# Ledger of designs, part 9: designed miniproteins, single chains, continued (6)

Each design is a single chain, and the fold is of that chain. pLDDT is the mean over its residues in the fold that is shown.

## One batch from the design tools (miniprotein)

Design m20298
Fold by ESMFold2-Fast:
Structure m20298 (fold): chain A 73 residues (1-73)
Amino acid sequence: SDAEAEELIRRGEEALRAGDLETALRLYEQAVRLATTPEVRAKALYGRAMVLRGQGRLEEAERDFAEAEAARA
């Protein structure tokens, strides 16, 4: 559900701010799976992209950023 996805996004943001990229990635991946609206899915994809960029996985990050932007359109 979107409510569950939003809670996972919030926890992922906390993990990302703490520099815990592994935990942030797991939380954002779960949020992407649970999101049911384009708006919440875009937030989750954006969060996952931020983590992937932090890990140096730049091509994967760019793909997620592009998908997040498309989901908002």
Scores: mean pLDDT 86

Design m20299
Fold by ESMFold2-Fast:
Structure m20299 (fold): chain A 80 residues (1-80)
Amino acid sequence: MKSVLDVVPPEQREALRKAFEEALKSLPTKSSYGTTGLSPAEVLRRIGEKVAEKLRELGFDPETVEKVRAAMDAHAAAVA
């Protein structure tokens, strides 16, 4: 989480946190590990996609959105 927040300016970190919260709430399964038909890596990838979409809606720079997605993909790979 901290390393992902580090890709945006401090004033935008709250918006990034809100995007993560909304992405988690929008998933059909809230339990990420072992209690759904999705692997932990699959859940994290879906969260990353939802976060990227929310950041685009908030007017974030495309390069910043890609850095956040890359960080989320790295987390997904680490738990796979």
Scores: mean pLDDT 68

Design m20300
Fold by ESMFold2-Fast:
Structure m20300 (fold): chain A 74 residues (1-74)
Amino acid sequence: MEILKEAEELYERAVELFRQVSDDKILEAIGLVLRVMGIRLDIERAVEQGDIEKAKEYLEELRRVVDELEELAA
């Protein structure tokens, strides 16, 4: 399943990025990681329901949140 594989890869990237965040940014990073976890669950539910278009929308949102975490980790 392409969408679920991409979601897992994005989640793994988010975990790695979280490890790179400095202490002064940890609260913002926690918020972003919680959003990543929530969106990942939304993707799984949409795929289970056969709503591939909704799953793609959530996947795009997940990419945006991971991009925000990358900026925070830089």
Scores: mean pLDDT 84

Design m20301
Fold by ESMFold2-Fast:
Structure m20301 (fold): chain A 120 residues (1-120)
Amino acid sequence: LIELAEKAAELIKEALQVLREVAATLRELGADEAAGQIEELIRQIEDLLKEFEENKYTDPKKALEVLKQILSLLRAAVALLEDTIAANPEARPVLGPLLERLKSLLEELEKLVKQMEELL
């Protein structure tokens, strides 16, 4: 569990870096509303990451619940970015690679959550 929890924290930190790049890119493209929504998701995920870090060794069940909340917020970020690209196809060359990286990180994190559930 400890190794899975540490790997989950690292994947979440990488996802936060990608989301910050997404927000900055959306601002540059004039998509200020979508950028603001991503920035709000970043804040919520950062707060949950703190709670996850505090519980990952002392309360693995609570850590898993927090991790599932982080997954839901990351899925919301993916959906928002997909919708933004669909509405603005010209942004796809810049936002597409960030979306694919975010999806890859989300898939890895979902696999870790499943492994953690099997050990609890």
Scores: mean pLDDT 87

Design m20302
Fold by ESMFold2-Fast:
Structure m20302 (fold): chain A 71 residues (1-71)
Amino acid sequence: MEKIELIKKRGEEIKKLAETLDKKGIEELKKLAEEDLEKLDDEDLEEEVKEAAKKEAEEVIKYVEELLKKL
């Protein structure tokens, strides 16, 4: 539970950060989140933690993509 809670909290903080960035900053944040998501399949993590991390990364990507559409 602890690791999953940290992953969710990190995702929320990233979303808040994205709202304070300009278009270039949001684009860079999206790129980093996509790279993290791609690397998750190769990480030696517990299945539950891996799924939580994947879900949060996908939610971050979706959130920043919606922000970019509004700019």
Scores: mean pLDDT 77

Design m20304
Fold by ESMFold2-Fast:
Structure m20304 (fold): chain A 82 residues (1-82)
Amino acid sequence: MLTERMLAYIATLPPEAALADLTAGLKSEDPEVRLAAVKALLELAKKHPELREAIMEALREATKDEDERVREAAREALEELE
């Protein structure tokens, strides 16, 4: 799955670099990439609580996405982190 690919790639990066890459992914033209970025940001927040506030800010913007699946995934991710 696309999410699995992003998680595998992100696991090779420093946490701050992973955050920057995933927040850029939320602005992708491809809704599948944006959906994968939401799911990867949730996993990053669970592993690196120091990034939680920045990740929650990015996820709140994703709740306004044009794609319903992206909005739903962002809302569920925020519920897990709040």
Scores: mean pLDDT 80

Design m20305
Fold by ESMFold2-Fast:
Structure m20305 (fold): chain A 74 residues (1-74)
Amino acid sequence: TADFLAELRAIADRYLDLLRQWLEEGKLTPEQVRAEADAVTALFAELARSHGVPQADIDALVADTRARVDEIVA
């Protein structure tokens, strides 16, 4: 559902903010940030798909998350 997708986006946003903080603190490398973001994005895409979220909306979430990761590691 759209509400479930919104919840996944909110959780992803919080996790990306944490990854940014850990990168700034030197606790993670840019490669580790990308790996963690890819793993959580894959998990959320699978969860959204299993709950009937349209593939186009899932693809948008994945693209938006990847764009934000690129900004974090830039």
Scores: mean pLDDT 84

Design m20306
Fold by ESMFold2-Fast:
Structure m20306 (fold): chain A 104 residues (1-104)
Amino acid sequence: SLPGESPGYPSFDEAVDAFIEKLREKGILTDEDVERLRQLAAEAKASPTAKTLSLERRIGDAVLRVVVTYDKSADSETFTVAALILDAQGRALKLVVSATASKS
């Protein structure tokens, strides 16, 4: 099961910053992960249509997967970022952190 916590933030940048701080508190985030995540968030935000991007890094016998989703419609934009722990077979074990921001 993946129990989600997705606090709403007033901006996409604030959602990304809060997400990074929560992952830093859990000790699973490197400076290289931060740079890659900010780059993916910027790429997703710059997309003219709905976009999903991800990065993966091995943590011992598990894999950290970060997913960035940017959803655009005529009347609204939604940005979501989530960190998951996967097993060696790619099965989701845990949702670690998520954050969401919306504009309408």
Scores: mean pLDDT 74

Design m20307
Fold by ESMFold2-Fast:
Structure m20307 (fold): chain A 63 residues (1-63)
Amino acid sequence: MMQPVKTEAVEEAAKLAAEGAQAAAAGDVERARALYEEALALLEKEAPKSALIAPLRAALAGL
């Protein structure tokens, strides 16, 4: 991308998803769900075409 205007939102969502995965690995399902939902909401609002949306929805469904 020459002008990655949505990069910041994708990076923040990726950080939230990573924290959610860490919480899930630690057995904190409630925290993992909240972090994944925040990442999804950010992506759906700021980067609705992001490839991260589908795996985040799958992660939420698998909690």
Scores: mean pLDDT 78

Design m20308
Fold by ESMFold2-Fast:
Structure m20308 (fold): chain A 71 residues (1-71)
Amino acid sequence: SMVMASSALRLGDDLFKQGKYEEALKAYEMAASLGVPRIAAEAYRNQSKIYKKLGKEELAKEYEEKAKEIE
């Protein structure tokens, strides 16, 4: 649902701000899986940012591309 997807996105944002990158990725993956395109696009962009911080440049590009495909 929209409410569950937005809640998972917000949880991911809070975890990301705390530097809990692996937990943030899991929350964003949940948000993206709930079938709300605008929320999935935002989750993919934020996953891309985390992958850049972790030095996983190819994964970062992949997730940025996934976000662009939805929009």
Scores: mean pLDDT 87

Design m20309
Fold by ESMFold2-Fast:
Parts: sequence; structure tokens; C-alpha cells
Structure m20309 (fold): chain A 93 residues (1-93)
Amino acid sequence: MKNQILGEVSLAMAVLQASVVRLYPPESVEELRRLLERAIEQLKRAKELGVPKEALEEALRAVIELLEEALKTAPEEAQPVIQEAIEEVKELL
């Protein structure tokens, strides 16, 4: 019950972090990497906390879509970091 709420907050946090990468990409690759790592850790935490499979899959797909859109406009140095994050999120599906 409390874990359910914490998991739902973690999913929302991950989607918000992916949205920031798409709309307001960090200028440094290091800052981008940290933001993506935080988003992935939020998704992993939600899965560990036992959020409903449907909610997890919806959030995972939303994060993937946001990162794929970010990849289209990302500078060359940022592309590998975003691609790696997309693959890690896909592994959670």
C-alpha cells in the first residue's frame, strides 16, 4: 500500500526526468548521464516495489518514446548516452 504509492511516484518521476531530457536537454553529457541514470533507477525501484504491470509498461513506453524523440535532436556526443538509456529501459519491459 505505502510501497504502491512510492512506486507510482517513482514512475511519475522517471517520466518527468525523460520529459526534461526531451524539452530542456542538459548542456553537459555528464549531467545528461546523471539525469538518465536517475530515471532508470526510478523505473527499477517502481518494479521492485511491485507496481501493477500495466502501469509499469505504460511508464516504460512513455520514457522510451520521450528518449527516442530527444535522440532525434541530440548532439552527436549525447546520442550514445541516450541510446544506452533507451536499451536499458527496453530491458525492463
Scores: mean pLDDT 83

Design m20310
Fold by ESMFold2-Fast:
Structure m20310 (fold): chain A 78 residues (1-78)
Amino acid sequence: MAEAEELAKKGEEAEKEGNYEEAAAYYLKAAAIAEKAGDYKKAAEYLRKAAEAYAKLGRDSLAEALLAQAEKLEAKAA
């Protein structure tokens, strides 16, 4: 999980700088790595952060799609 955690940290740094597009990209990469590792809970958390970043950019349809994907992964985590 170190790679996913490092990417998520870069996403947080991008958010602090107001770079929501870059933040979303880092969170999506972190989510993909977490999902490949079988950590569906962490993957869902990263997708929710990416959705929030896209919502800040006014990309509401994409944000909604990512939230739906996060819910599916959360169901798998049980």
Scores: mean pLDDT 85

Design m20311
Fold by ESMFold2-Fast:
Structure m20311 (fold): chain A 56 residues (1-56)
Amino acid sequence: SAVERRVAEAELAKNPLLRDAVENGLSDEKAREIAEELGISVERVRRRVEAARALL
């Protein structure tokens, strides 16, 4: 939906590393870096990137 897409875009605007992962792909190294920065697990980073791609 348009609302979900706007929320995803706002999230990516706040997190440049996450935006880069959505646009250019997510490597294991990049996933680890984002996980450390956001204080979440690598698995949660992968789910967030996949969810954002599905909305964009």
Scores: mean pLDDT 77

Design m20312
Fold by ESMFold2-Fast:
Structure m20312 (fold): chain A 55 residues (1-55)
Amino acid sequence: MPSMAELLETIVALHEKDPEGTQAVAREVGALARERNWSFEEELRELARRAKEAL
C-alpha cells in the first residue's frame, strides 16, 4: 500500500510534467471529495491514482 509520501510524490511528478492537467484533475477530485464527504487521505489517494494513470 502506498504511503502518504508516495502519494504526494506521484502528484508532484504529474505536476512537473503537466501542471494544467494536474490542476484539472485536482479540481475534479476536490469536487467529488466534497460531494462524497471524503477524508483528506481518501481525496489524496484518488488524486494520486488519477495522476499515476496520467503518467
Scores: mean pLDDT 80

Design m20313
Fold by ESMFold2-Fast:
Structure m20313 (fold): chain A 55 residues (1-55)
Amino acid sequence: MKEEAEEVGKEMAKAYLEENTEKAEELGRELYKKYKSIEAVDIATVAAAEVLEKQ
């Protein structure tokens, strides 16, 4: 879960940088659907924020 959530977070960050908000939202939704866990979405969000912060 954690490693996969972090990887999804990085892909979400790429989508945000490409101004593809729909893809970023879809990735987050699929992550929640797969694990049914808000914690997984939180991990992905933190990972995405780290990538965006370093830009």
Scores: mean pLDDT 79

Design m20314
Fold by ESMFold2-Fast:
Structure m20314 (fold): chain A 90 residues (1-90)
Amino acid sequence: SKVEEITKLIMEYKLKAIELYANGEISLEALNLVLKTLEEVLEAVKNGASIEEIEKIIDKAIEELEKNGFEEAKKLLEEFRKKVKEILEK
């Protein structure tokens, strides 16, 4: 199902975010924002949210990361957004 595909994608991106933090590539603040956003997306998908609602959650987080200069974490969520859209548009 699309829910199972997105759940797997979220687990993959949680691991990627943790690895970036462990390698000193992103701050703890950036990590926490990414992890919070991934959890919000998971709950939205489980609750049958629209593609537009899911993209809005991700876009809000990307904007917050950009405002704080968290470039690597922003890039990670932009990649996540593209993959989520590909799954949901199937």
Scores: mean pLDDT 88

Design m20315
Fold by ESMFold2-Fast:
Structure m20315 (fold): chain A 76 residues (1-76)
Amino acid sequence: MDARFAEMVARIEALGRETAERYPEDRKNAEAMRLAAILALRDPSQIDEVLEAAKTFSPGVKRMGEEMVRLAEEAR
């Protein structure tokens, strides 16, 4: 379980870095989304809150939210 969680965290961190590089103006939002996604992977009750916040963000940050949901579903 620990190894799987570490792999998911690494993927979320990579997506956050890519989003920050592609959308420098959204860097702070991308970093906030990365941290929120890691928290949501640890505590699934946070997923709905993160998705709701993602609706107001740029397309890049929204994609991070969508990938977070996909990774969480694949882990089930």
Scores: mean pLDDT 71

Design m20316
Fold by ESMFold2-Fast:
Structure m20316 (fold): chain A 60 residues (1-60)
Amino acid sequence: LAHYNLGRAYEAQGKLTEAILAYSEAIKLKPDFAEAHLELAALLERNGQEEDADYFRKQA
């Protein structure tokens, strides 16, 4: 999925905010996308947003 791949590309470049937005869009288009939920949770945890990370981790 384009948004998921875009999120991974931004993450590889250290662009955490852009990666978070891309993974969020992937989930919006496919809410059952477990891989996107887990990647978003990992990025939110790295960004210090532990409560948001826990939420998305539980949705996976």
Scores: mean pLDDT 78

Design m20317
Fold by ESMFold2-Fast:
Structure m20317 (fold): chain A 115 residues (1-115)
Amino acid sequence: MEKKKEIIEEAKKLYDEGASLDTVLEFVRKKAKEYGLSDEEMEEVIKEVRKYFIDKLAELIRRGLVEAGLDPETADRIAEEFKKELQKLFDEGKPAAQYDEVFARFQERVRALRA
């Protein structure tokens, strides 16, 4: 059985059910240790979960921008800007509160376009 794949799917489900990123990453680290995964294999799982999280939030921002009247090309550009900013926070090991702050700031940009 592919333990790495099982952890990834459970992590995605946990996030979709409303768990915070910190809770999901703590779950991943705990399961990786229980299953005897190497540090390298655990890092692969974390990268996959992180990609899922970033892509999902970026799609919410993109959709909000298009619904607010922005053209799809500009909305895609802003969503990519958002993805890069979240990726930088992950690479720098910043706390979850900063991811929430970035998401809130981009949601503010969406809201400003509707007024």
Scores: mean pLDDT 80

Design m20318
Fold by ESMFold2-Fast:
Structure m20318 (fold): chain A 58 residues (1-58)
Amino acid sequence: SATREKIDSYFEEIGKALENGDDERVKEIIEKLKSSPDPALQKVAEELEAFYERVKKL
C-alpha cells in the first residue's frame, strides 16, 4: 500500500540520519509523520520518537 511504502521510505531516511548523527533530520522526519492525517503514520512517529530518545541516552 502507499502508506506502507511511505513508512518504509521514512525508516530508511531515519536510519541514514541516525548513522550520520543528523539529529535535525531525525526530528524533521518525526514531525512530518506526526503532522500526517494517517493514524498509522502518527503511531510510527510515536514509536520512532521513543526509539530516538532511548538512543540519545546512550
Scores: mean pLDDT 76

Design m20319
Fold by ESMFold2-Fast:
Structure m20319 (fold): chain A 70 residues (1-70)
Amino acid sequence: EKSAEEQALAEEGLAALRELRAAQAAGDLEAARAAVERLVELARRLGMPEEEAERAREELLRLLDTPPAP
């Protein structure tokens, strides 16, 4: 059903998500931010509106910058 390009982008997104989770577990904020930027770029390529993609980016980066409240 999906094109080969969409399938490749979906696989890249899963890889970026794994990198984000690993970076968060390790406390590597630089790697985590890089993974967030890659996820947002892939979402835009998959047709996510720019405003929605930017909102998702801000939310993900906020979670990286601020630990959850106790």
Scores: mean pLDDT 75

Design m20320
Fold by ESMFold2-Fast:
Structure m20320 (fold): chain A 73 residues (1-73)
Amino acid sequence: SSMRKEAEKLEKEGEEAFKKGDYETAIKLYEEAMKLDPSRATELLGKIAEAYNAAGDGKKAFEYLLKAAEFQS
């Protein structure tokens, strides 16, 4: 669907922001991608956790890893 293609585009834009060190933008783009394609929630929550960890927010990183684990069970 067009929504899933838009979600994929947002995920890729988030990955580009992450590579540039713009973790705040990466997190926002991953959250938007997850809203458009909830089937990608586990992977996107993991990427949000990675971005928080890279930004120095270990508490938020851990919280998002737990959320990702809930979607796998």
Scores: mean pLDDT 87

Design m20321
Fold by ESMFold2-Fast:
Structure m20321 (fold): chain A 70 residues (1-70)
Amino acid sequence: KVTPSFSINLGPKMKQLLVDALDGNPEGKELLKLLGELEQLLEQNNLKNVTFTINSIQEVRDLIEQIKSK
């Protein structure tokens, strides 16, 4: 199987939320779940050489919905 090449760039607030998830922050845990779903969708759709910049949890949700809609 060919692994798709993609990258997800997180803004500073998003990186902090991932750290906060380790302390049980619900927003950080939501971000981890959404990032996992996004990564799975990117793999399922064979998207290669794509880069996403994420500055909010809502941007992750919007991107997931956009990929599902196509």
Scores: mean pLDDT 72

Design m20322
Fold by ESMFold2-Fast:
Formats: structure tokens, sequence, C-alpha cells
Structure m20322 (fold): chain A 64 residues (1-64)
């Protein structure tokens, strides 16, 4: 259970880095295809917010 909490905290950090990369890749796509890139960027930002909330909720669940 202790390991589970530590894993969730580490997962949040990795998730933040992944979200940043998704945003960067979406910006790259904007250079090639502005329409697809804009949609990808919006989805990446939305995913980042959802992942942040999910990670926080996961930590709260394992603390119980």
Amino acid sequence: EELKKKFAENFKKVADELADRMIERAQRLLEKNPVAGQKALEEAQKTKEQMDKAAENSIKYVEE
C-alpha cells in the first residue's frame, strides 16, 4: 500500500511530462496541418487536465 502511494505520486510526475510532450507534438503538427494541429493541441490540453485530476483522485483513494 505504501508502494502504491509512491507509485501514484511518480505516475503524476510522468503524466505531467507526457502531457507536455503531447502539447509539443501537437504544436509540431500545427506546422504541417494547422487544422489537425489545433484540434490535437486542444485535446492534449484537455487530456492534461483530466490526467491531473485522475492522478490527484488516485492519491486520495490510496490514502484511505
Scores: mean pLDDT 74

Design m20323
Fold by ESMFold2-Fast:
Structure m20323 (fold): chain A 83 residues (1-83)
Amino acid sequence: SNLEKAKEYEKKANEALSQGDYDTAARYYMKAGLYYSDAGEFDKAIEYFEKAIEAARKSGNDVLEALALIGLGITKVEKERAA
């Protein structure tokens, strides 16, 4: 379900990153972060949003960087609420 989808997007992101496709890697890392967050895996979600931010910066996609930063912020708040 959500955890399985998170792992699939993580794999796709890592494959895109290995090929230097930073825009695609950032988008897939962001999807992995969203699905990990939906699964309650907040530490993994934070990790993948941080990877998405880095990849978005390398791609020069400011909109994607902003979206990943928003996803990171929301996930940190959800983690604090769950504690």
Scores: mean pLDDT 89

Design m20324
Fold by ESMFold2-Fast:
Structure m20324 (fold): chain A 70 residues (1-70)
Amino acid sequence: SEEEKLAEVKKRAEELLEKAKTASHEEQVKLMEEFREWVAEVAKELSEEAQKKLAEIVKETIEKLNEIQE
């Protein structure tokens, strides 16, 4: 279901942010690139409404990652 896919995206985003806390800048870039590529594939399977929720999760993840980099 779309809810299950969005929950998986949120879970992987949380795991990415935890890994980023101890990762080098190069590792953080790689983690984010891999996450974005996977999210792009997930988005193809989602409705317009679910894609909006996906965009919100991605935005929140980027904001939190920027806080870790500071």
Scores: mean pLDDT 82

Design m20325
Fold by ESMFold2-Fast:
Formats: C-alpha cells, structure tokens, sequence
Structure m20325 (fold): chain A 76 residues (1-76)
C-alpha cells in the first residue's frame, strides 16, 4: 500500500507543479494518470483497514494542498 500511496502522491505533486507553472495540459494529463492510482490506493486501504496508510495519505494530500494554495496566493 505504501508504494501505491507514494506513487499517487508523486503524480499529484507533479500535476500541482505543472499547474502552478501554467502548463495546464501537462497538469491535466498527470491528474488523469493519478486518478486510477489514487482510487486503487483508497480501495486497498479500505479493504485492509490500514488506518496508518489512510492517515499517511491524508497528511500527504493536506500538505500538498497547503503548498499549492500558498504558491497560488503568492502569484496573486
């Protein structure tokens, strides 16, 4: 599960960085690639009751969202 979380988070981070750089086509392509991996990861976490993996994923996504929001605010 950890490997799936790390792969999904890495793709989401790349999508966010592409979005912040103004490369909307790349951001969309990376987000579309991340979606099935994130879905599979969430299903695996739910099936196994892996609360540690759930907390880790939630923390990684929250940190990434905060970083993206802060960078968008700096551009405004």
Amino acid sequence: IREKVDRAVALIREAAEAYLAGDLERARALAEEAEPLLRETLEAIAANGDEEARAYLAAQLAALAAETEARLAALA
Scores: mean pLDDT 75

Design m20326
Fold by ESMFold2-Fast:
Structure m20326 (fold): chain A 63 residues (1-63)
Amino acid sequence: NEATYELLERAVEERERGNTEATEELQRRLTAMAQAGRPEATVSREAVERALEDHRIFEEEQK
């Protein structure tokens, strides 16, 4: 989902500035997406932060 990817990029950038709003929005969207397949699914903040770190490393290794 393009909107989720844009939010992921924004969350990485805003996290560097000390803003967690985009990270919280990303957690809500990931939880909603998980619940579409498994109604009782939850996504922890720790899992979201891990995904943000993985994305940041991936971007740094590309260019």
Scores: mean pLDDT 75

Design m20327
Fold by ESMFold2-Fast:
Structure m20327 (fold): chain A 111 residues (1-111)
Amino acid sequence: GAATEPEILEEGEVVRITSLTVTPLEAKAGEPVTVTATVENLGAEPATVTFLLLDEQGNVVQQASATAAPGVNTLSATFTPQKAGDYLVVVTATDASGKDTSVAAARVKVL
């Protein structure tokens, strides 16, 4: 299987991550990796979207946040991995109540 294929891990009823893209899928240390998520917010209030870059030990090495307005949002974060290794990108969208959550993940190989 492709180690960098994006996966939807959890779908919320109010907030849903409908796509996750990571470009490039293989990067070199010190090069930018762009994570783009499509988030559908069916609520009337803005949702919080968190982008995490995890190392092989599960440590958060970089993070970013964005807000998803009601409706369909295309949101991006750019990470620059400092070391070669296998990284995990985790994107979490949480509605204004904090009770509805969607989670997507993708692996990134850094050379």
Scores: mean pLDDT 85

Design m20328
Fold by ESMFold2-Fast:
Structure m20328 (fold): chain A 74 residues (1-74)
Amino acid sequence: SMEKKKEEALEEAERLIKLALEKGLLTEEEAEELRKRVEELIEEGKIREAATLLTAAVLRSIGDELQRELEEKK
C-alpha cells in the first residue's frame, strides 16, 4: 500500500540522515532542512524524488566539506 511505502521510506530516510549526521557528512542545520524536505516529498507520494534529493544532498555535503578543507589549508 502507499501508506506502508511512505512509512518505510520515512524510516529509511531518518536512518540515513542520522548516519550521515553521525559521520559528519551533514551539519545539524543541513540534516534538519533535508529531513523537512524529504518528509514533505514522501507525504506527497514522491518517494523516488525524496531518495534522489537525499542522495544529492549527501554528495553535495561531501563536496562542500572537501571545498572547505581546501580553503582552510591556504
Scores: mean pLDDT 77

Design m20329
Fold by ESMFold2-Fast:
Structure m20329 (fold): chain A 80 residues (1-80)
Amino acid sequence: SEMDKLLEELGKLVDEYMENVRNKDFDGMHKTLEKISDLLDKIQDLKSKASPEEQARIDQQISQLYGRYVSFLDDLRRKL
């Protein structure tokens, strides 16, 4: 589905953002954040038209990605 493609792309952008953080690539971080922001807007627009069950599924997938990011930040802090 269109939503599944957007969620897959969001996961890839989050992975790219984390890699840019590891490499201290500030330009890459900025570009990746802009792409994530644009993609999240598209996801929210499609989500607003979805069933309550589908909205819950989308929220759970986004929550899992957020959890991965928080774990990444915790690991990064322990190395600093």
Scores: mean pLDDT 84

Design m20330
Fold by ESMFold2-Fast:
Structure m20330 (fold): chain A 84 residues (1-84)
Amino acid sequence: MREEAEELIRRLVELAEEYLRAEKAGDEEKVAELEKEADELLRRLKELLSKLPKEEQEELLRRLAEAVNALAKRHGEDFADAVA
């Protein structure tokens, strides 16, 4: 259960990276496809988290937030490089 939640978080991070690349490429079909996959993974993650103790839920949500923040920083760097 906790391991499954950690795997879903990892897959969401991978999906977010693909989303950023597809968005940069202007691939609207790929963006829409990735959004649907993200929604499904998030739904599954929420179900798994609801079965975990509150302390574990908070830890996993913090890890997800840290991963999203790392992607946001990387996106900012890629944006700067693209403009240079």
Scores: mean pLDDT 72

Design m20331
Fold by ESMFold2-Fast:
Formats: structure tokens, C-alpha cells, sequence
Structure m20331 (fold): chain A 116 residues (1-116)
């Protein structure tokens, strides 16, 4: 869904900012595995529901062998080397948060469904 894709992008961009210019596939894998395990705390992405971010982390782990995702990780690492690049990623995160809010409460709520 559109909301799921936006949440995956938010997870990836936030991890790039957290890991900085050192973001490698190995570090990303470790961080994603931690997010899956720790759920709500690891996500730290706020109002969208911790379960949604844990599920997004799992999906990113499953896709981490895809060449397109690996290339994206390399590009994000390069952006983190400059102040302008980091500012660009921060602006993209803000835009994605706004877009997710506008995409529809029902889609976000479905994705953020509480575990029982």
C-alpha cells in the first residue's frame, strides 16, 4: 500500500541519519534486526504505531539483497557525508511524515494494527 511504502522510506531515511556516513548494508541489517526485535522503542518514529515500523523493518530486511535497495543505501551514505545532504534527508523525512498524514487515517491505522 502507499502508506506501507511511505513507512518503509521513513525507516530507511531515519536509519541513514542515525548511522550517518558509515551506513553500510551490514549496519543497516543489524539496525533493522534490532527494530524487528525491539519494536516500539527501536522505531522511535512517533505517532504512526510501533507495529507498523517493525513490519516495515522486516520487509526491508527481506528486500536487502535487491540491487536497487543496495544502491539506495550507498547513495544515502554518500549524502550523510555533507551538511547539505543531511539537510536534504531531514527535509525528505518531514515531507514523508506530512504525506503519510494526508494519505489516509484508515490505511495508517490498518498498518499500525495492535498485536494480539
Amino acid sequence: SAAAELIEELVLLNLALELGSDVTLEQLREALEEMVREGEEAARLGALGARAFGLAARRLLERLDEPALQEKVRRLAALMRTEAGRAQVEAEIAALVDQLGRTGAEQAATLAAVAE
Scores: mean pLDDT 74

Design m20332
Fold by ESMFold2-Fast:
Structure m20332 (fold): chain A 65 residues (1-65)
Amino acid sequence: SARRAQLEADLAALEKQIAELEEEIEKLKAKPELSKEDERRLVTLESALGLLKAAKSFLESLLAK
């Protein structure tokens, strides 16, 4: 089904975005000291990661049916 193929493509795109955010978060956490800017960025990235993971779970639920 064309819809299933599109959902699979959307899931793959979300997985890539999640991986990129996780890499950025790990780079920030690897710093010996965090600046106030780094701390604010970390909060923003962690919030975005949570939203993308929720979207991934939703798409996975659609693909399971």
Scores: mean pLDDT 85

Design m20333
Fold by ESMFold2-Fast:
Structure m20333 (fold): chain A 85 residues (1-85)
Amino acid sequence: MAEEHRRRARELLEEARRLAERALEAERAGNLEEARRLYREAVEKAAEAGEELAKALEAEGDKEGAAKLLEKTREVREAALAALA
């Protein structure tokens, strides 16, 4: 279970990275609206990765670490999305 969640988190982080790269390209092209959309998608994928990592920690018996990671993931997501609004 834990290894499966860690692999899923890795896949989601790779998706987030690709979306962020596309967002940067759109920003450089002057397409700011498209860049914001892609950055928002990247933030969402990164948040999903954080949730999967928290599930891995819980499966490994680190319930407190999982809860802290979930809280931090939600805080970071909220701040990033607010900055993109």
Scores: mean pLDDT 87

